# Designed miniproteins, single chains, continued (6), part 1

Scores and structures below are computed, not measured.

Each design is a single chain, and the fold is of that chain. pLDDT is the mean over its residues in the fold that is shown.

## One batch from the design tools (miniprotein)

Design m20001
Fold by ESMFold2-Fast:
Structure m20001 (fold): chain A 65 residues (1-65)
Amino acid sequence: SAELEEAKRRLREYLIEKEGLSEEEAERKIDAMLATAERLGLDPVEVLEAAVRGEGDRLGVSAIL
């Protein structure tokens, strides 16, 4: 969806610009988060948005953030 692609783009920019990850490293981390969200039955958009806000604990996914 457009919302998912926007959330992925925003998190990728954050990981590269603020955390200093390469584009490849950022994509791998996002893919891992999405895979975990799918396994846990969580909304992937909410998971990615929470990662940008530093709210992994609120969603119970701190282990992947």
Scores: mean pLDDT 75

Design m20002
Fold by ESMFold2-Fast:
Structure m20002 (fold): chain A 87 residues (1-87)
Amino acid sequence: MEELREAFERGLAAARADLAELRARYGASNPELAALLAEAEALVAETEERVARLLAEGRLEEAKAVMQELLERLTRLSREIAALIAE
């Protein structure tokens, strides 16, 4: 459990760092990109809270499912962000 929590926390920290860098580079010049970045940031925060609760309850399989859902949703948002940057 601790290893899984630590790996997830490292992944969230990396995602937040990447989002902050994108916002610093592009957020002021493109309102659509700023909106997608805000959506991704909200998704990361909501998922961290949900996973923390599930792990505290010992609901490991549900925590894994929520982590997987986050990865899939972030992947979709990353594709949309990449498309806007390519313009």
Scores: mean pLDDT 77

Design m20003
Fold by ESMFold2-Fast:
Structure m20003 (fold): chain A 80 residues (1-80)
Amino acid sequence: QDELLKKMKEEADRRFKELEERFKEEGVTDPLELTEAGRAEIVELAQKMKKAGLSTSDINEVMTYFALRLSKFIQEVLLS
C-alpha cells in the first residue's frame, strides 16, 4: 500500500530529525553512541512496519533509507 509506505518514510524522516537534533543539543559525537541509537530506532521502526502488514520489500526500502541517512550523518559528524 503506497499510502502506508509513504507514512512510514515520513515517520523515518521524523525519527531521524529528532535523533539528529537531540545529538546536536547534547554535543554527542561518539560514533558508537550514534550507531547504537540509530540501530534502536531502526529495530523499532522495522517491528512497527511488520505489525502494520508492510511487505518485506517495502520494509527493506524504508530500513535502507533510514540506514543511509544515519550513515551520512555519522560521516558528516566524523569529518567535522
Scores: mean pLDDT 77

Design m20004
Fold by ESMFold2-Fast:
Structure m20004 (fold): chain A 72 residues (1-72)
Amino acid sequence: MGEEALKKASEYAKKAAEAALAGDEKTAQRYLEMAKRYLEEAQKLGALSEEERDILIALAEKDVKEAIEKAK
């Protein structure tokens, strides 16, 4: 159960970075919010610790931010 949420978080994080690199900042932010929601769900279901969740959220946010800057 929590493992499925973690897989979805990874998928949406990848989609967010791809959209950001394509210059679609709005779509990138939508996918990033989905990734963050699934990371929170994975933590609630015991697939992640709170520390692991926070690290993965920070990495996803950093990847999207850097991709947006590169696309400009």
Scores: mean pLDDT 83

Design m20005
Fold by ESMFold2-Fast:
Structure m20005 (fold): chain A 79 residues (1-79)
Amino acid sequence: SSMDQQLDQLSQQYKELVKKGDEAYKQGDKETAKKLYEEAAKVSKQAGDLAKQALPQASDLIDEGVKEDEEEIKKKIEE
């Protein structure tokens, strides 16, 4: 379905943004890393919102997943 395709694309975008952020951070480009991590957090939220439309019965589990992503990104940005 188009919804499944969008979720797959958002999942891939999240993973790519986190990897690019980690690479930038390792190279000492903390400003670029921060921007990439912030974009990853935004993509995770968008994916969660879309997933809840596809699977309303799983909304609590989806919200937990988004919250875990947000906390992980927050730690990367702050430290």
Scores: mean pLDDT 84

Design m20006
Fold by ESMFold2-Fast:
Structure m20006 (fold): chain A 106 residues (1-106)
Amino acid sequence: SEEEKRVQEVLERAIELARRTLELADGSEEEVREAGRELERVARELRQAVNDAKSLSLETEEELGQAIAHLLRAARLAREFSPETAPALRRAAEEAIEHARKALAL
């Protein structure tokens, strides 16, 4: 459906942004904080797309819910970025990617 296609498109963008944020975690603090703002926007867009899609299976909704939760955590950690929080940011981004990939495979 068009709603399922939108979920897939937003989810793929979320995976790419999470991967980019992981690459930036050892770089400029300003770039990481900007990536955090983008992650928050995409996480909210994904949440809206999931809410609009009435045909998703319960298993897909659960994996998408986990992806959204970890994207929002990664976004918050990136926006408040410091070298001490970099490991937590990497874990949150990696968890978001894992659950997003599982949702895409369903």
Scores: mean pLDDT 86

Design m20007
Fold by ESMFold2-Fast:
Structure m20007 (fold): chain A 56 residues (1-56)
Amino acid sequence: GDAAAREAGARAARALAAHGFSPEQAEAAGATIAATASAADAERLARELEAAEGGA
C-alpha cells in the first residue's frame, strides 16, 4: 500500500481514539482508511479529525 495513506490512517486512528472511540474501533477505522482511501483523501481525513480533536 501507499506509505502516505498508511501514515494518514495511523494519524486518523490516534485522533479517533482521542475523540473517545475504543482503541479497537480507532485501529480498524485507520486500517480501512489506509486500505481504501487515496493518499490525498486519507491525509485530508486525518487533518480534519486532528483539527476536531484539538478543539482549537
Scores: mean pLDDT 75

Design m20008
Fold by ESMFold2-Fast:
Structure m20008 (fold): chain A 67 residues (1-67)
Amino acid sequence: GRLGLEIAARELAEAGGVSVEEARRLLEKAMQVPEDQLEAAARELAERLGVSPETALAALRGVRKLG
């Protein structure tokens, strides 16, 4: 949940060179997809932030694990 979202947002912001608030907003939208669509959501997030799909997927899984 909330703690995982903040940690993931900070990590993605640092990796992508964007603000923590922008990374958080994109993460919240990506998290609304069902678990079987996480890889597709991670790819979209990676393209928007300029990070690897693996980094985006790890962030999404981290948020869900701490929920």
Scores: mean pLDDT 75

Design m20009
Fold by ESMFold2-Fast:
Structure m20009 (fold): chain A 74 residues (1-74)
Amino acid sequence: MDEELLKKAEQTAKGALELAEELAKQGRNSAAISVLDQAIADLEKIKAQVTDEKVKKKIEELIRELERKRAEIE
């Protein structure tokens, strides 16, 4: 169900952003980038299963947030 996939994507993105921020604060930038890269890959897989265009766009927005955070750390 697309709403369940969206909720999973939101939880994955939130967890990855929080963990990556904590790792970056500890100077563990490569570990933070790895967390974000895994979350981006997971969200792209979830997006591939979604048929609702509004849900796809929300997942794309979450992916962009993860990509922006990755760029800040790199």
Scores: mean pLDDT 87

Design m20010
Fold by ESMFold2-Fast:
Structure m20010 (fold): chain A 76 residues (1-76)
Amino acid sequence: MGEAELTVLELHARFKLLGAKSEEEIQKIVDETEKRAREIAEKYGVPEDVLADTLANIRALGEEAIKQLKERKEKE
């Protein structure tokens, strides 16, 4: 149950990050998504390793979004 909610949250975060216009906005999306992931894990009793994997994925998405944003700003 909680794993499906985390998967949906991760997909939603991916779409939000695609629309982000600043590094600060990306970090805010990552932070809010991590907070929500922890809330879902607590509510549904998600195993710690599953939550850790989800958090790692969210952070990786944020890092990729920041890198792409910086590359776009440097080029135009």
Scores: mean pLDDT 80

Design m20011
Fold by ESMFold2-Fast:
Structure m20011 (fold): chain A 69 residues (1-69)
Amino acid sequence: SMEKFREEVRKKALELGASEEAADLLSEGAVAIIEQKYDEANKLIAEARKLGAPTAAINAAVDRAVELR
């Protein structure tokens, strides 16, 4: 379940133009949001943003995680 969610977020981030490393960070950040670990989620998303993750990729990851909470 959580592994499948992580892979779905990762795949979507890549489709939206994130690099492999940024997509990995966004998938971990999305999982952290579901687990309500917001400090961890914010750090992971900030690092993905520093790596040039498109805003669309960040928003898709966050929105999907919040929807499933």
Scores: mean pLDDT 88

Design m20012
Fold by ESMFold2-Fast:
Structure m20012 (fold): chain A 80 residues (1-80)
Amino acid sequence: MPTPADVVTPEQQPLLREAFLEALRSLPPKAAFPVPLPSHAEIVARLGEETARRLLERGMPEATAEAILEVFRAHAAAIA
C-alpha cells in the first residue's frame, strides 16, 4: 500500500511531514472528543483530512492534497 510520502516529490516530503505532525498535534486526545470516543480508523481518516487541509493552506496543489487524503482513507479502511 502506498504511503503519503510516495505521492509527493522528495522536495515536498519535509512539507508533508510538517503538515502531518501539525495535524497530529491539532488532535487533542480525550478532552475535545465527544463520547463515545472515535475508533482508530476514524482517527486515521481525520488525520488525513487535517493533513490535506494544511497542505492546501501551504499552497500545495489540490490534486496532491487529494492524493494524500486518498492514501489515508485506504489505510483507515484497511484497519477498520
Scores: mean pLDDT 72

Design m20013
Fold by ESMFold2-Fast:
Structure m20013 (fold): chain A 64 residues (1-64)
Amino acid sequence: SVEELVKKLLDPTLSDEERKKLIEEFLKEVELSEKVRKAIEELLEKGNYVAASNLVVSEAERQL
């Protein structure tokens, strides 16, 4: 579920590779505006997985 995915992304011990995978799963499962989707994808391309995780969590909380 989205809630379980968000809880995993909040784990500071999560590897960058696992974090990237969870964010990619979020992008496949959740409908996002093109602006938000592109922002997350750009952060992933830059290797800023922490900022990408924070944006995903913020967006998930906004939709709950």
Scores: mean pLDDT 80

Design m20014
Fold by ESMFold2-Fast:
Structure m20014 (fold): chain A 55 residues (1-55)
Amino acid sequence: SAVELRVAEHEIREVAKELGVELSDEEVRAIAEEVLANGGSGQLMRELLERRKEE
């Protein structure tokens, strides 16, 4: 669980960087927890980050 959370947080930071989205540590954690709660979907991760980019 802890390893999966760290991996998800790392992936979120990388995708956010690609999309030009700035996230706090708390926002990264919240998105990682939401993605993992929903089965670890990369599509959901990108969707959540794109919503953040729209401000």
Scores: mean pLDDT 77

Design m20015
Fold by ESMFold2-Fast:
Formats: structure tokens, sequence, C-alpha cells
Structure m20015 (fold): chain A 100 residues (1-100)
């Protein structure tokens, strides 16, 4: 289905985003993670994982206010996944600490 094709595209984009993040290419990581989140609109777990990578890339770029918004979205999306929600909450706290 179209949704299955979009989820597959989202997974591929997310792997690219994780690789870019690992390499310190934070602009590429944020862009690919953002597209992964859009593609994963019908997969809340994949979308939450994409928001986590997107927020981490923004944190590395010093975009703390945007990272906070992205992590808040990850928390909302991962309401039924305690592991992703806890990870998002920890990253949100880190982003908030950077603004103090």
Amino acid sequence: SLDEDLVAAGRSLLEGARQALKEGNYDTAATLAGFAAMAAHNDPELRAEAYLVWGEALLKQGEYEEAIRVFEKAIEISKDNPVLRERAQKLLEEAREKLK
C-alpha cells in the first residue's frame, strides 16, 4: 500500500539521518530525520524515533528552542511506548538545560 511504501521510505531516510548524525553532518541528519517523520505519519514508533534523531541533530547545532519543540512532539507521539517516551524526556531535559 502507499502507507507501507511511505513507512519503508521513512525507515530508509531515518537510517540515513542516523548515519549523518554519527558522522557529525548535523544539517543532513536534521533534514533526513524531518523527511523520515513526515513519511512515517501512520507509524507512531518510527515517527517518534525520527523526531528523536531530528532533535539530537538540532541540539548539536545549538538550535535549542527548536530541539525542545521536536522532543515535545516525540513525547506526544510515543505515549504508548515507555522506552521512546523516557528517551525523549531525557533529551528534552538536556535541551532545556542548554537554555538556562
Scores: mean pLDDT 88

Design m20016
Fold by ESMFold2-Fast:
Structure m20016 (fold): chain A 67 residues (1-67)
Amino acid sequence: MTRENALAGILSLIRRGDYEGAVRAARQMAKTGEMSAEELREVADYLAKLGHEDEAAELRRLAEELE
């Protein structure tokens, strides 16, 4: 799976309202190297804009661990 496909899948979960599924998928993709720290921050920023600040903070911490 390409990075574009991985990010698109996570954003699709968020649009569906599956915020927990999106966070779990992002975490797994980061662990396998399919998602970069920059991509994790993009997902976190989107979650924060939707009011999911705790999930956003968790993904930002994960992005820092990858750097």
Scores: mean pLDDT 79

Design m20017
Fold by ESMFold2-Fast:
Structure m20017 (fold): chain A 69 residues (1-69)
Amino acid sequence: AAAFVARLEAEAERLGVTEEDLELAKRLALEYLRAAGLPEEVLREAEKAPSVEEMAELARPLLEELRAA
């Protein structure tokens, strides 16, 4: 889960990302986090994050908690 978001960020950097690609990557990351069952309050904070990397940092502890449950 957290590794998937980190890989998306690395892939975006590798591809020489446009603004449209960044928006798409961020939307895909948000959809992934929603599917993983993160709370709406965390999804709202992730949506405000300027990059997929910052979204991953916000989501990481909760994804770890979900995996431990």
Scores: mean pLDDT 67

Design m20018
Fold by ESMFold2-Fast:
Structure m20018 (fold): chain A 57 residues (1-57)
Amino acid sequence: SSLRQQLLAAIGEVIREMGELFEAELRGESEERIEELREELEEEKERLRELAEQLDA
């Protein structure tokens, strides 16, 4: 279904953003860049949460 495809894509985005944040931290990127990546990760996690709630209905 469309919702299942969106959920799988959202899971993939969360994993991708987690990896990007981890790499940036290891490379010692700026605090500003790390903050941006943390915000992006939280946005993707929230989207995943909202999609998961739709599956419970």
Scores: mean pLDDT 84

Design m20019
Fold by ESMFold2-Fast:
Structure m20019 (fold): chain A 74 residues (1-74)
Amino acid sequence: EEILQKALELAAKTVQAVRDGNVEEAKRYAEELSKLPGVTKEQAEEIKRAAEDGDYEAVLLAVSRAVKNAMDAA
């Protein structure tokens, strides 16, 4: 389940970067997440927009959706 583990790792890093106020780092992790099977470019853009807006709830929701899609594709 290397895909699931990677998705969870990237999700945790994205959330942590947003908590730290590091929008640039959060956007990088969102890009890495989009490289996983089942994660779309649109989902990565949703995470990036939520991070830019400082909307922590939206980031959590978007990241959770991306992780679920990666799990479903694995």
Scores: mean pLDDT 80

Design m20020
Fold by ESMFold2-Fast:
Structure m20020 (fold): chain A 61 residues (1-61)
Amino acid sequence: MSKEEAKKLVEEMTKNAVKAGLVTEEQGKEIEKEMIEKIDEELLSPDEIQRLILRKVLEYS
């Protein structure tokens, strides 16, 4: 997965979590920022990205 594809996945998952009412827009933006920084620092698989976002969403729910 390219970094561009990974960032799009993060943006889509974060938007979906906000739309579902699981997190606020501010919390969603914080998750997006943290995940984008992590993707820029290390190689993450799509599965790892999904698990990390779900964990962060659950922490705010």
Scores: mean pLDDT 80

Design m20021
Fold by ESMFold2-Fast:
Structure m20021 (fold): chain A 77 residues (1-77)
Amino acid sequence: DLQARVEQVYQHDLAGKEAFEKGDLETAKKHYEEALALDPENATSLENLAKVYEAMGDYEEAEKYREKARELEEKER
C-alpha cells in the first residue's frame, strides 16, 4: 500500500530527527537511509541525511545529498 509506505517514511524521518537531536548520528543516518530506501525522492530525508553527514565531518557526502534535494525541489517548481 502506497499510503502505508508514506507513513513509514514519515516515521523514519521522525525517528531520525529525534536521534540526530540526541547526537546519535549513526541511528539518525540509518533511519534517513531507510526512509530513502522507501522513497528515494524524499527531499526532506535527503536534506536531513546531508545534515547527518555534515555533523559527522563528511562534507563531501553532505554536499551530494543537499544537491540531490535541491534538484528535486527545483523540479517541483
Scores: mean pLDDT 83

Design m20022
Fold by ESMFold2-Fast:
Structure m20022 (fold): chain A 62 residues (1-62)
Amino acid sequence: SEELIERLAELAGISKEEARERVRRYAELAGISEDEAAKRLIERLEKYGGTQEEGVRKVIDQ
């Protein structure tokens, strides 16, 4: 759990506290565990070709 939060924070360029809050909100919304929510968020960032910043760049470059 803590390792997943740390990994998400590193990939997204946010604090561990912010990462934990995002994981909690997503877990509640999706009805899944916080560990599963963290894994899903990490997978999305990696699937977008790395960081959240790269994902934002793709949207702007439309």
Scores: mean pLDDT 71

Design m20024
Fold by ESMFold2-Fast:
Structure m20024 (fold): chain A 47 residues (1-47)
Amino acid sequence: MLSELDLWALAGELDVATPEQRERLRKVYGDDAIERAEKLLEEMKKS
């Protein structure tokens, strides 16, 4: 599983990613990592 720092970096990438870039990230890091990064991004936006 990714470290906290890696998840923060991935969340930042997802925030600016196009739909195609998001799919590439999903292929590279896997569904679990993307879901965790998406949850982290949502939490950041709520703050």
Scores: mean pLDDT 77

Design m20025
Fold by ESMFold2-Fast:
Parts: sequence; C-alpha cells; structure tokens
Structure m20025 (fold): chain A 60 residues (1-60)
Amino acid sequence: GAPTATATEDYTPTLPDELGVVKGDTLTITAVVDADNYKATLLSTGESGLVPSSYVTVTA
C-alpha cells in the first residue's frame, strides 16, 4: 500500500496544485514526484495535491 506520513509543521499552498497541511495531519503518499515533493492525500478531507517532503515525516 501507499506509505503514511504525518505533517511536522503547517504548510500554506503557494501554487494551485499544492496541498495545504496543518501540523499533525495524516497523509497517504500516493506518488513520489521528485526528491523534494510528494503527491499526497489528506485522510481528514480526501484532498490531494503536492506537498514538500521537508514538511512531512513518513511514519508507515
């Protein structure tokens, strides 16, 4: 299955396809886009988007 990750700090989207996260949010990583960016889905909302890898820790 896809890895689970937890947001380590708040991230505000700066680009249209980015996902906003709040510290403590749980995400499913759906793709690794590059070394610095993941495609992820928020478990609380079902929203998907790009999130910087530095703002999340993979926990599963």
Scores: mean pLDDT 79

Design m20026
Fold by ESMFold2-Fast:
Structure m20026 (fold): chain A 98 residues (1-98)
Amino acid sequence: MEELRERVRALAEGVKEAAEYIKSTGDERAQKLADEAIKNADEAMQLIDEGKVPEAARKVAESARLVAEAYRLMGNDDLAESFEGAARTAEVLARQAE
């Protein structure tokens, strides 16, 4: 469980960093998605601290999808696909943590 928790935390931190980057460089629509992604990532980190790893991983998946959508709006399909992959990884981690 500790290894799963560390992986979910690392993924949450990475998704939050990407969202903060989008917020600094994105258009108004991308910024709104980035703000929602940051909120979901922060909630995921709080859930990890509460021992709710499956719920945290689902929040990370939601955050990663928001980042992917923001990158699509910005015209970066390669990064959008990467963060869709991160969302799928988070879903797998949620199932493994159950």
Scores: mean pLDDT 86

Design m20027
Fold by ESMFold2-Fast:
Structure m20027 (fold): chain A 105 residues (1-105)
Amino acid sequence: DAEKEFEKGKELEAQGRFEEALKQYEKAIELDPNFAEAWFNLGVLLAQLGRIEEALEYFKKALELAEKQGNKELVAKTLYLLGLVLDGMGKTEEAEEYFKKAEEL
């Protein structure tokens, strides 16, 4: 059950057990590859762990799925975090485009 694995991931993340949380979110997306929130939470954890290139790929997948599903709130959150990650990488012009897209929603 993808939802059950996702909820376990959130509980582990709340406890600071980040590597275990990653495994639960990975299991959630294996069970349901369209689970946009699981892709998003994986991206957040990867960014926190300094795995920046992986975080960008997971956020892009979360954005694709959230747009297909009409989840405006998740689209806005994902665009904003993509902007923050890119700004942190020194890609300020690209970051500003993502922030602008998030605010236009």
Scores: mean pLDDT 88

Design m20028
Fold by ESMFold2-Fast:
Parts: structure tokens; C-alpha cells; sequence
Structure m20028 (fold): chain A 68 residues (1-68)
């Protein structure tokens, strides 16, 4: 999977912002995965970035549905 450089930069910025918010909220796992996703996008690893981003989204969705 290859994303355009512009999309990768946009995704990197989104993941960096999410990591910052998660860190402030004390959500360590989401913060760590978001930072890893941002680093993957910054390194040009779109496939790894997308996989890590999907894990972050999955964790956020589970927290919304009454998960402790």
C-alpha cells in the first residue's frame, strides 16, 4: 500500500495530535500507538502507519462502547 506524500503528511499530523491529546488524558496505549503510527508515516511506511492507525481507531471505538 502506497499513499501520496500529502496524505502521509496529513495522517502523520493527525496521529501526532491524537498522541498529544491521549498523553494529556492519561491514555498511554493510545498515545504510544498514535506516536508509532506518526513515526511510520514520517518514515514513509504507509502500510505500517495504516495498520497502527487502525489499532488506535479500534481502541477508541471500544472505549466509546462502555469499555473500562
Amino acid sequence: MKLSPEVMEQNRRSMEELARIAEEEGREEIAELSREAARAYAAGNAEEGMELEAKVVGLLAKEVIDEK
Scores: mean pLDDT 77

Design m20029
Fold by ESMFold2-Fast:
Structure m20029 (fold): chain A 74 residues (1-74)
Amino acid sequence: SREEIRELVRELAELVRRHGNPEAAELADELLLAIQQGASKEEILALVRRLLEATTDPEVAEAAREVIERLEEL
């Protein structure tokens, strides 16, 4: 659902805010904006994958992988 996707993205963005590097933070901002603008699941998945590639924090990376798995099931 849209609300489930929004919650997953919100939790990921919160982790990035606490532990993320600047590139990951910029991608998290793009991700939140994409959700607000009604972006497709494919667009959201692409942004989360980019965030996973950009992050230097293992906790953020693990959370991003979990979000990708959950989004692919929706």
Scores: mean pLDDT 83

Design m20030
Fold by ESMFold2-Fast:
Structure m20030 (fold): chain A 85 residues (1-85)
Amino acid sequence: SEREELLRELEERLREAEERLKRAKEEGGSELTIKLLEEAVELARRAIEELRAGKISLEEARERLLELEILEGLALISEAVDKLS
């Protein structure tokens, strides 16, 4: 089902964001990189919880996934800048 597919995608992105956050903290990433990854983790967790609880629609879950993709993209840019410094 679409709900199950969205949940799997959100859970996968949460795992990726948590791993990136751990690496950023261990490797001395910037405050901005850490903040963006913390926001991504929080957004993904809440989207999973709310979708599982039926508190958000599938359309709203897709919007949360898009917001997560934007945060991930910003974190990627921030990580690239960190490496240039």
Scores: mean pLDDT 87

Design m20031
Fold by ESMFold2-Fast:
Parts: C-alpha cells; sequence; structure tokens
Structure m20031 (fold): chain A 73 residues (1-73)
C-alpha cells in the first residue's frame, strides 16, 4: 500500500473521531443545560460524567492518530 493510501485512511479515521466527539460535546451541552434549568438529577449527572470520560478517551485517540499522520510525512 502507498503512503498516500495510509494518509487517506488516517484522515478518514480522524474525521470520524472528530464527528463522534462533536456529537458527544453537543449531547453534553444539552444535559448540562437540563441540570442548570431543572436542578440536580443524579441520572443526568451520571450521564454527564460518562460522556466526559468518553470524550476524553476519544480525544486521546484523536491525538494518537494525528501523531501517526505527522510521522508518515
Amino acid sequence: SSTQEQISRLIGEILRLIGEILDLERELKELEKELKENGYDPEIAKKIEEIKKKIKELKKKLEELKKKLKEIK
């Protein structure tokens, strides 16, 4: 496989991860707004913490893929 094919695949994975992170950040904002407007709810608070953890994990994966992309060039 060519270097260009490797770059194309990594870019595809990076774009998918960015999309997933943006979707989760959008959901996080909606849940935080709900807590602010309706007061404390332990189930919503739990979902917020789960989403924050997932965003952190995906951002770490995104940085690893960006590093791989830079190293190919």
Scores: mean pLDDT 85

Design m20032
Fold by ESMFold2-Fast:
Structure m20032 (fold): chain A 68 residues (1-68)
Amino acid sequence: MVSDEVLEEAQKLFEEAIEAAKQGNLEKAKELAYKAAELLTSSLPKELQPNPKEAGELLFKRAVELAK
């Protein structure tokens, strides 16, 4: 059970992470990706919740890839 509010907030954080990576602010992008992962792990299937730390790392790597 996930509200639109949670999904919108996670999406905004992830988009901010991508934008920060585009600007070369990798440290900020990592922090934003971790926050997005924290929100998303509550709403995503267990397959995408292997470990809170790993989820954050995966989202950070994905944000950097999308900012390429």
Scores: mean pLDDT 73

Design m20033
Fold by ESMFold2-Fast:
Structure m20033 (fold): chain A 99 residues (1-99)
Amino acid sequence: AAAKAAALAAGEAGARAAAEAALSAGGGAALAAAAVAAVGGGLGAAILGGADEEGLRRALEEGARGGLAAARAEPGESAARAAEEALAGGLAAARAGAA
């Protein structure tokens, strides 16, 4: 429970930071919101479903994949970078929870 909560909090914090960075750099607000929602929603569903570490990793990867797809639909280097940072932060949180 504690590790899953920490992974969700870290993933959401990473997504928020990436979204704020994208907005500060002139990135699209809709893309930033989509990235945050994708990470948060995926992790939330996984936690509620009782997912193990592998399930949490899949949820983070799937959320980040959705965010990256949204970034590619609204082209911009800052937007794509924000999605990649959200994925990296989420995966780092999942690995930390596994250690």
Scores: mean pLDDT 56

Design m20034
Fold by ESMFold2-Fast:
Structure m20034 (fold): chain A 56 residues (1-56)
Amino acid sequence: SDKNIENFAKKVGFPYTVYDRTGRPITFNSIEELKKASDDVINLFEKEFKTKISKK
């Protein structure tokens, strides 16, 4: 949900860097950039996001 993405963003802050399935770094500077990312990057970010929320 949007609220979960916003809460995650507030905790980690921007810029925030993730790595795609090939190990290439991808940096997000805003929530809008995150929402426009490719499906692969979104899936990778969601996996990381869930880990951060569940261990909070």
Scores: mean pLDDT 62

Design m20035
Fold by ESMFold2-Fast:
Structure m20035 (fold): chain A 80 residues (1-80)
Amino acid sequence: MGKRIDDLEEELKRLEELAKKNPDDPLILAALGVTYEKLGKLEEAIEYYEKAARAARDQGFLKLAEELERKAREVREKLE
């Protein structure tokens, strides 16, 4: 079995393939944000959380959008 980082990179690859098939799925985009954050790729994590929040708002999932907007803000604070 791989190390924890190797497991996260495998998850990232799986989620990127899912996102290509479902580019506006807020849950897939949010999962990409979480995985990038765990890998320490904070700029990419912010981009995917913001994309996920927008997709959630466009689809009427307001609570999910607010949660994702909060996550993007929290990650941005870590980048500073």
Scores: mean pLDDT 83

Design m20036
Fold by ESMFold2-Fast:
Order: sequence, then C-alpha cells, then structure tokens
Structure m20036 (fold): chain A 75 residues (1-75)
Amino acid sequence: KEEILKRIEELIEKIKKELERTKDEWLRSLLEKLLKQAEELKKKVEEGMPEKEAELELGVIEGLYLLALGVHKLL
C-alpha cells in the first residue's frame, strides 16, 4: 500500500511540475485532467482499493501522461 501511494505521489508531483512549466493550453488542460485522476486514485487507495486495481489505474494514468508529452512534442 505505501509503495503504491509513493508512486502515485511521485506522478502527481511530476504532473504539477509540468503544469508549472507549460504554456500550451491543450497540454495544460490534459495535464489538469490527469492530475485530478491521479489525486482521485490516491484517495481510493487510501480508502482501501486493492493494490492490483490501483496498479492498473496508475498504469493507465502514467501511459496517458507519457502519451500527452509525446503528442505535444510532435505538434
């Protein structure tokens, strides 16, 4: 549980740093959505979500975060 929470917190921190640095409106909107999803996942894990389910949801959010950064570089 503590290990998954740390990974979620690290992702939240990465998204927040990217939001502070980006001026792109599209990327900012997408990152804000991903930040909310990561914060909701943290709350669910704190409320007792199983680790396997949390890992799957975290993987989806991380994948979307990386895709967002990749698409922004292509545009």
Scores: mean pLDDT 80

Design m20037
Fold by ESMFold2-Fast:
Structure m20037 (fold): chain A 65 residues (1-65)
Amino acid sequence: MGLSDEELEELAKKYGVSPETLRKLLEEIHKLLNEGKEIDIKKLAEKFGVSPATVSRLLKEILGE
């Protein structure tokens, strides 16, 4: 996982999601990357109840940079 509870809460607050939702979203993204699977932003957004724009921004800031 790699994020502290404080970092998770700060990111969740920044994106307007619950810390638990953000934790699960990041776990799913890491699982997909480890399995060599394509990240479907729309499906992740629907699964975790967040906007596709939120998923895209998280991918850019946490994994893309």
Scores: mean pLDDT 74

Design m20038
Fold by ESMFold2-Fast:
Structure m20038 (fold): chain A 77 residues (1-77)
Amino acid sequence: KEELLERLERYAEEMVRTAERVSKEAGERLREFVEKVLEETRKKVEEAESEEEAEKIVEEAKREISEKTEELVLEAL
């Protein structure tokens, strides 16, 4: 479970760096969003009954981060 969270944190950091490269404001807004998603995802992963369930939770978190990254980057253009 911790390995999944570590991979998610690395993915989130890469997305924040990508957004920041387009706009510092977009990067800052994405970082705030990511911090919230990571906190919620950690709780859900801890409650997950199986590794497969934890993987699905992390995959959904990655989708949310990806969608928000696209939204903020498009707004910055």
Scores: mean pLDDT 82

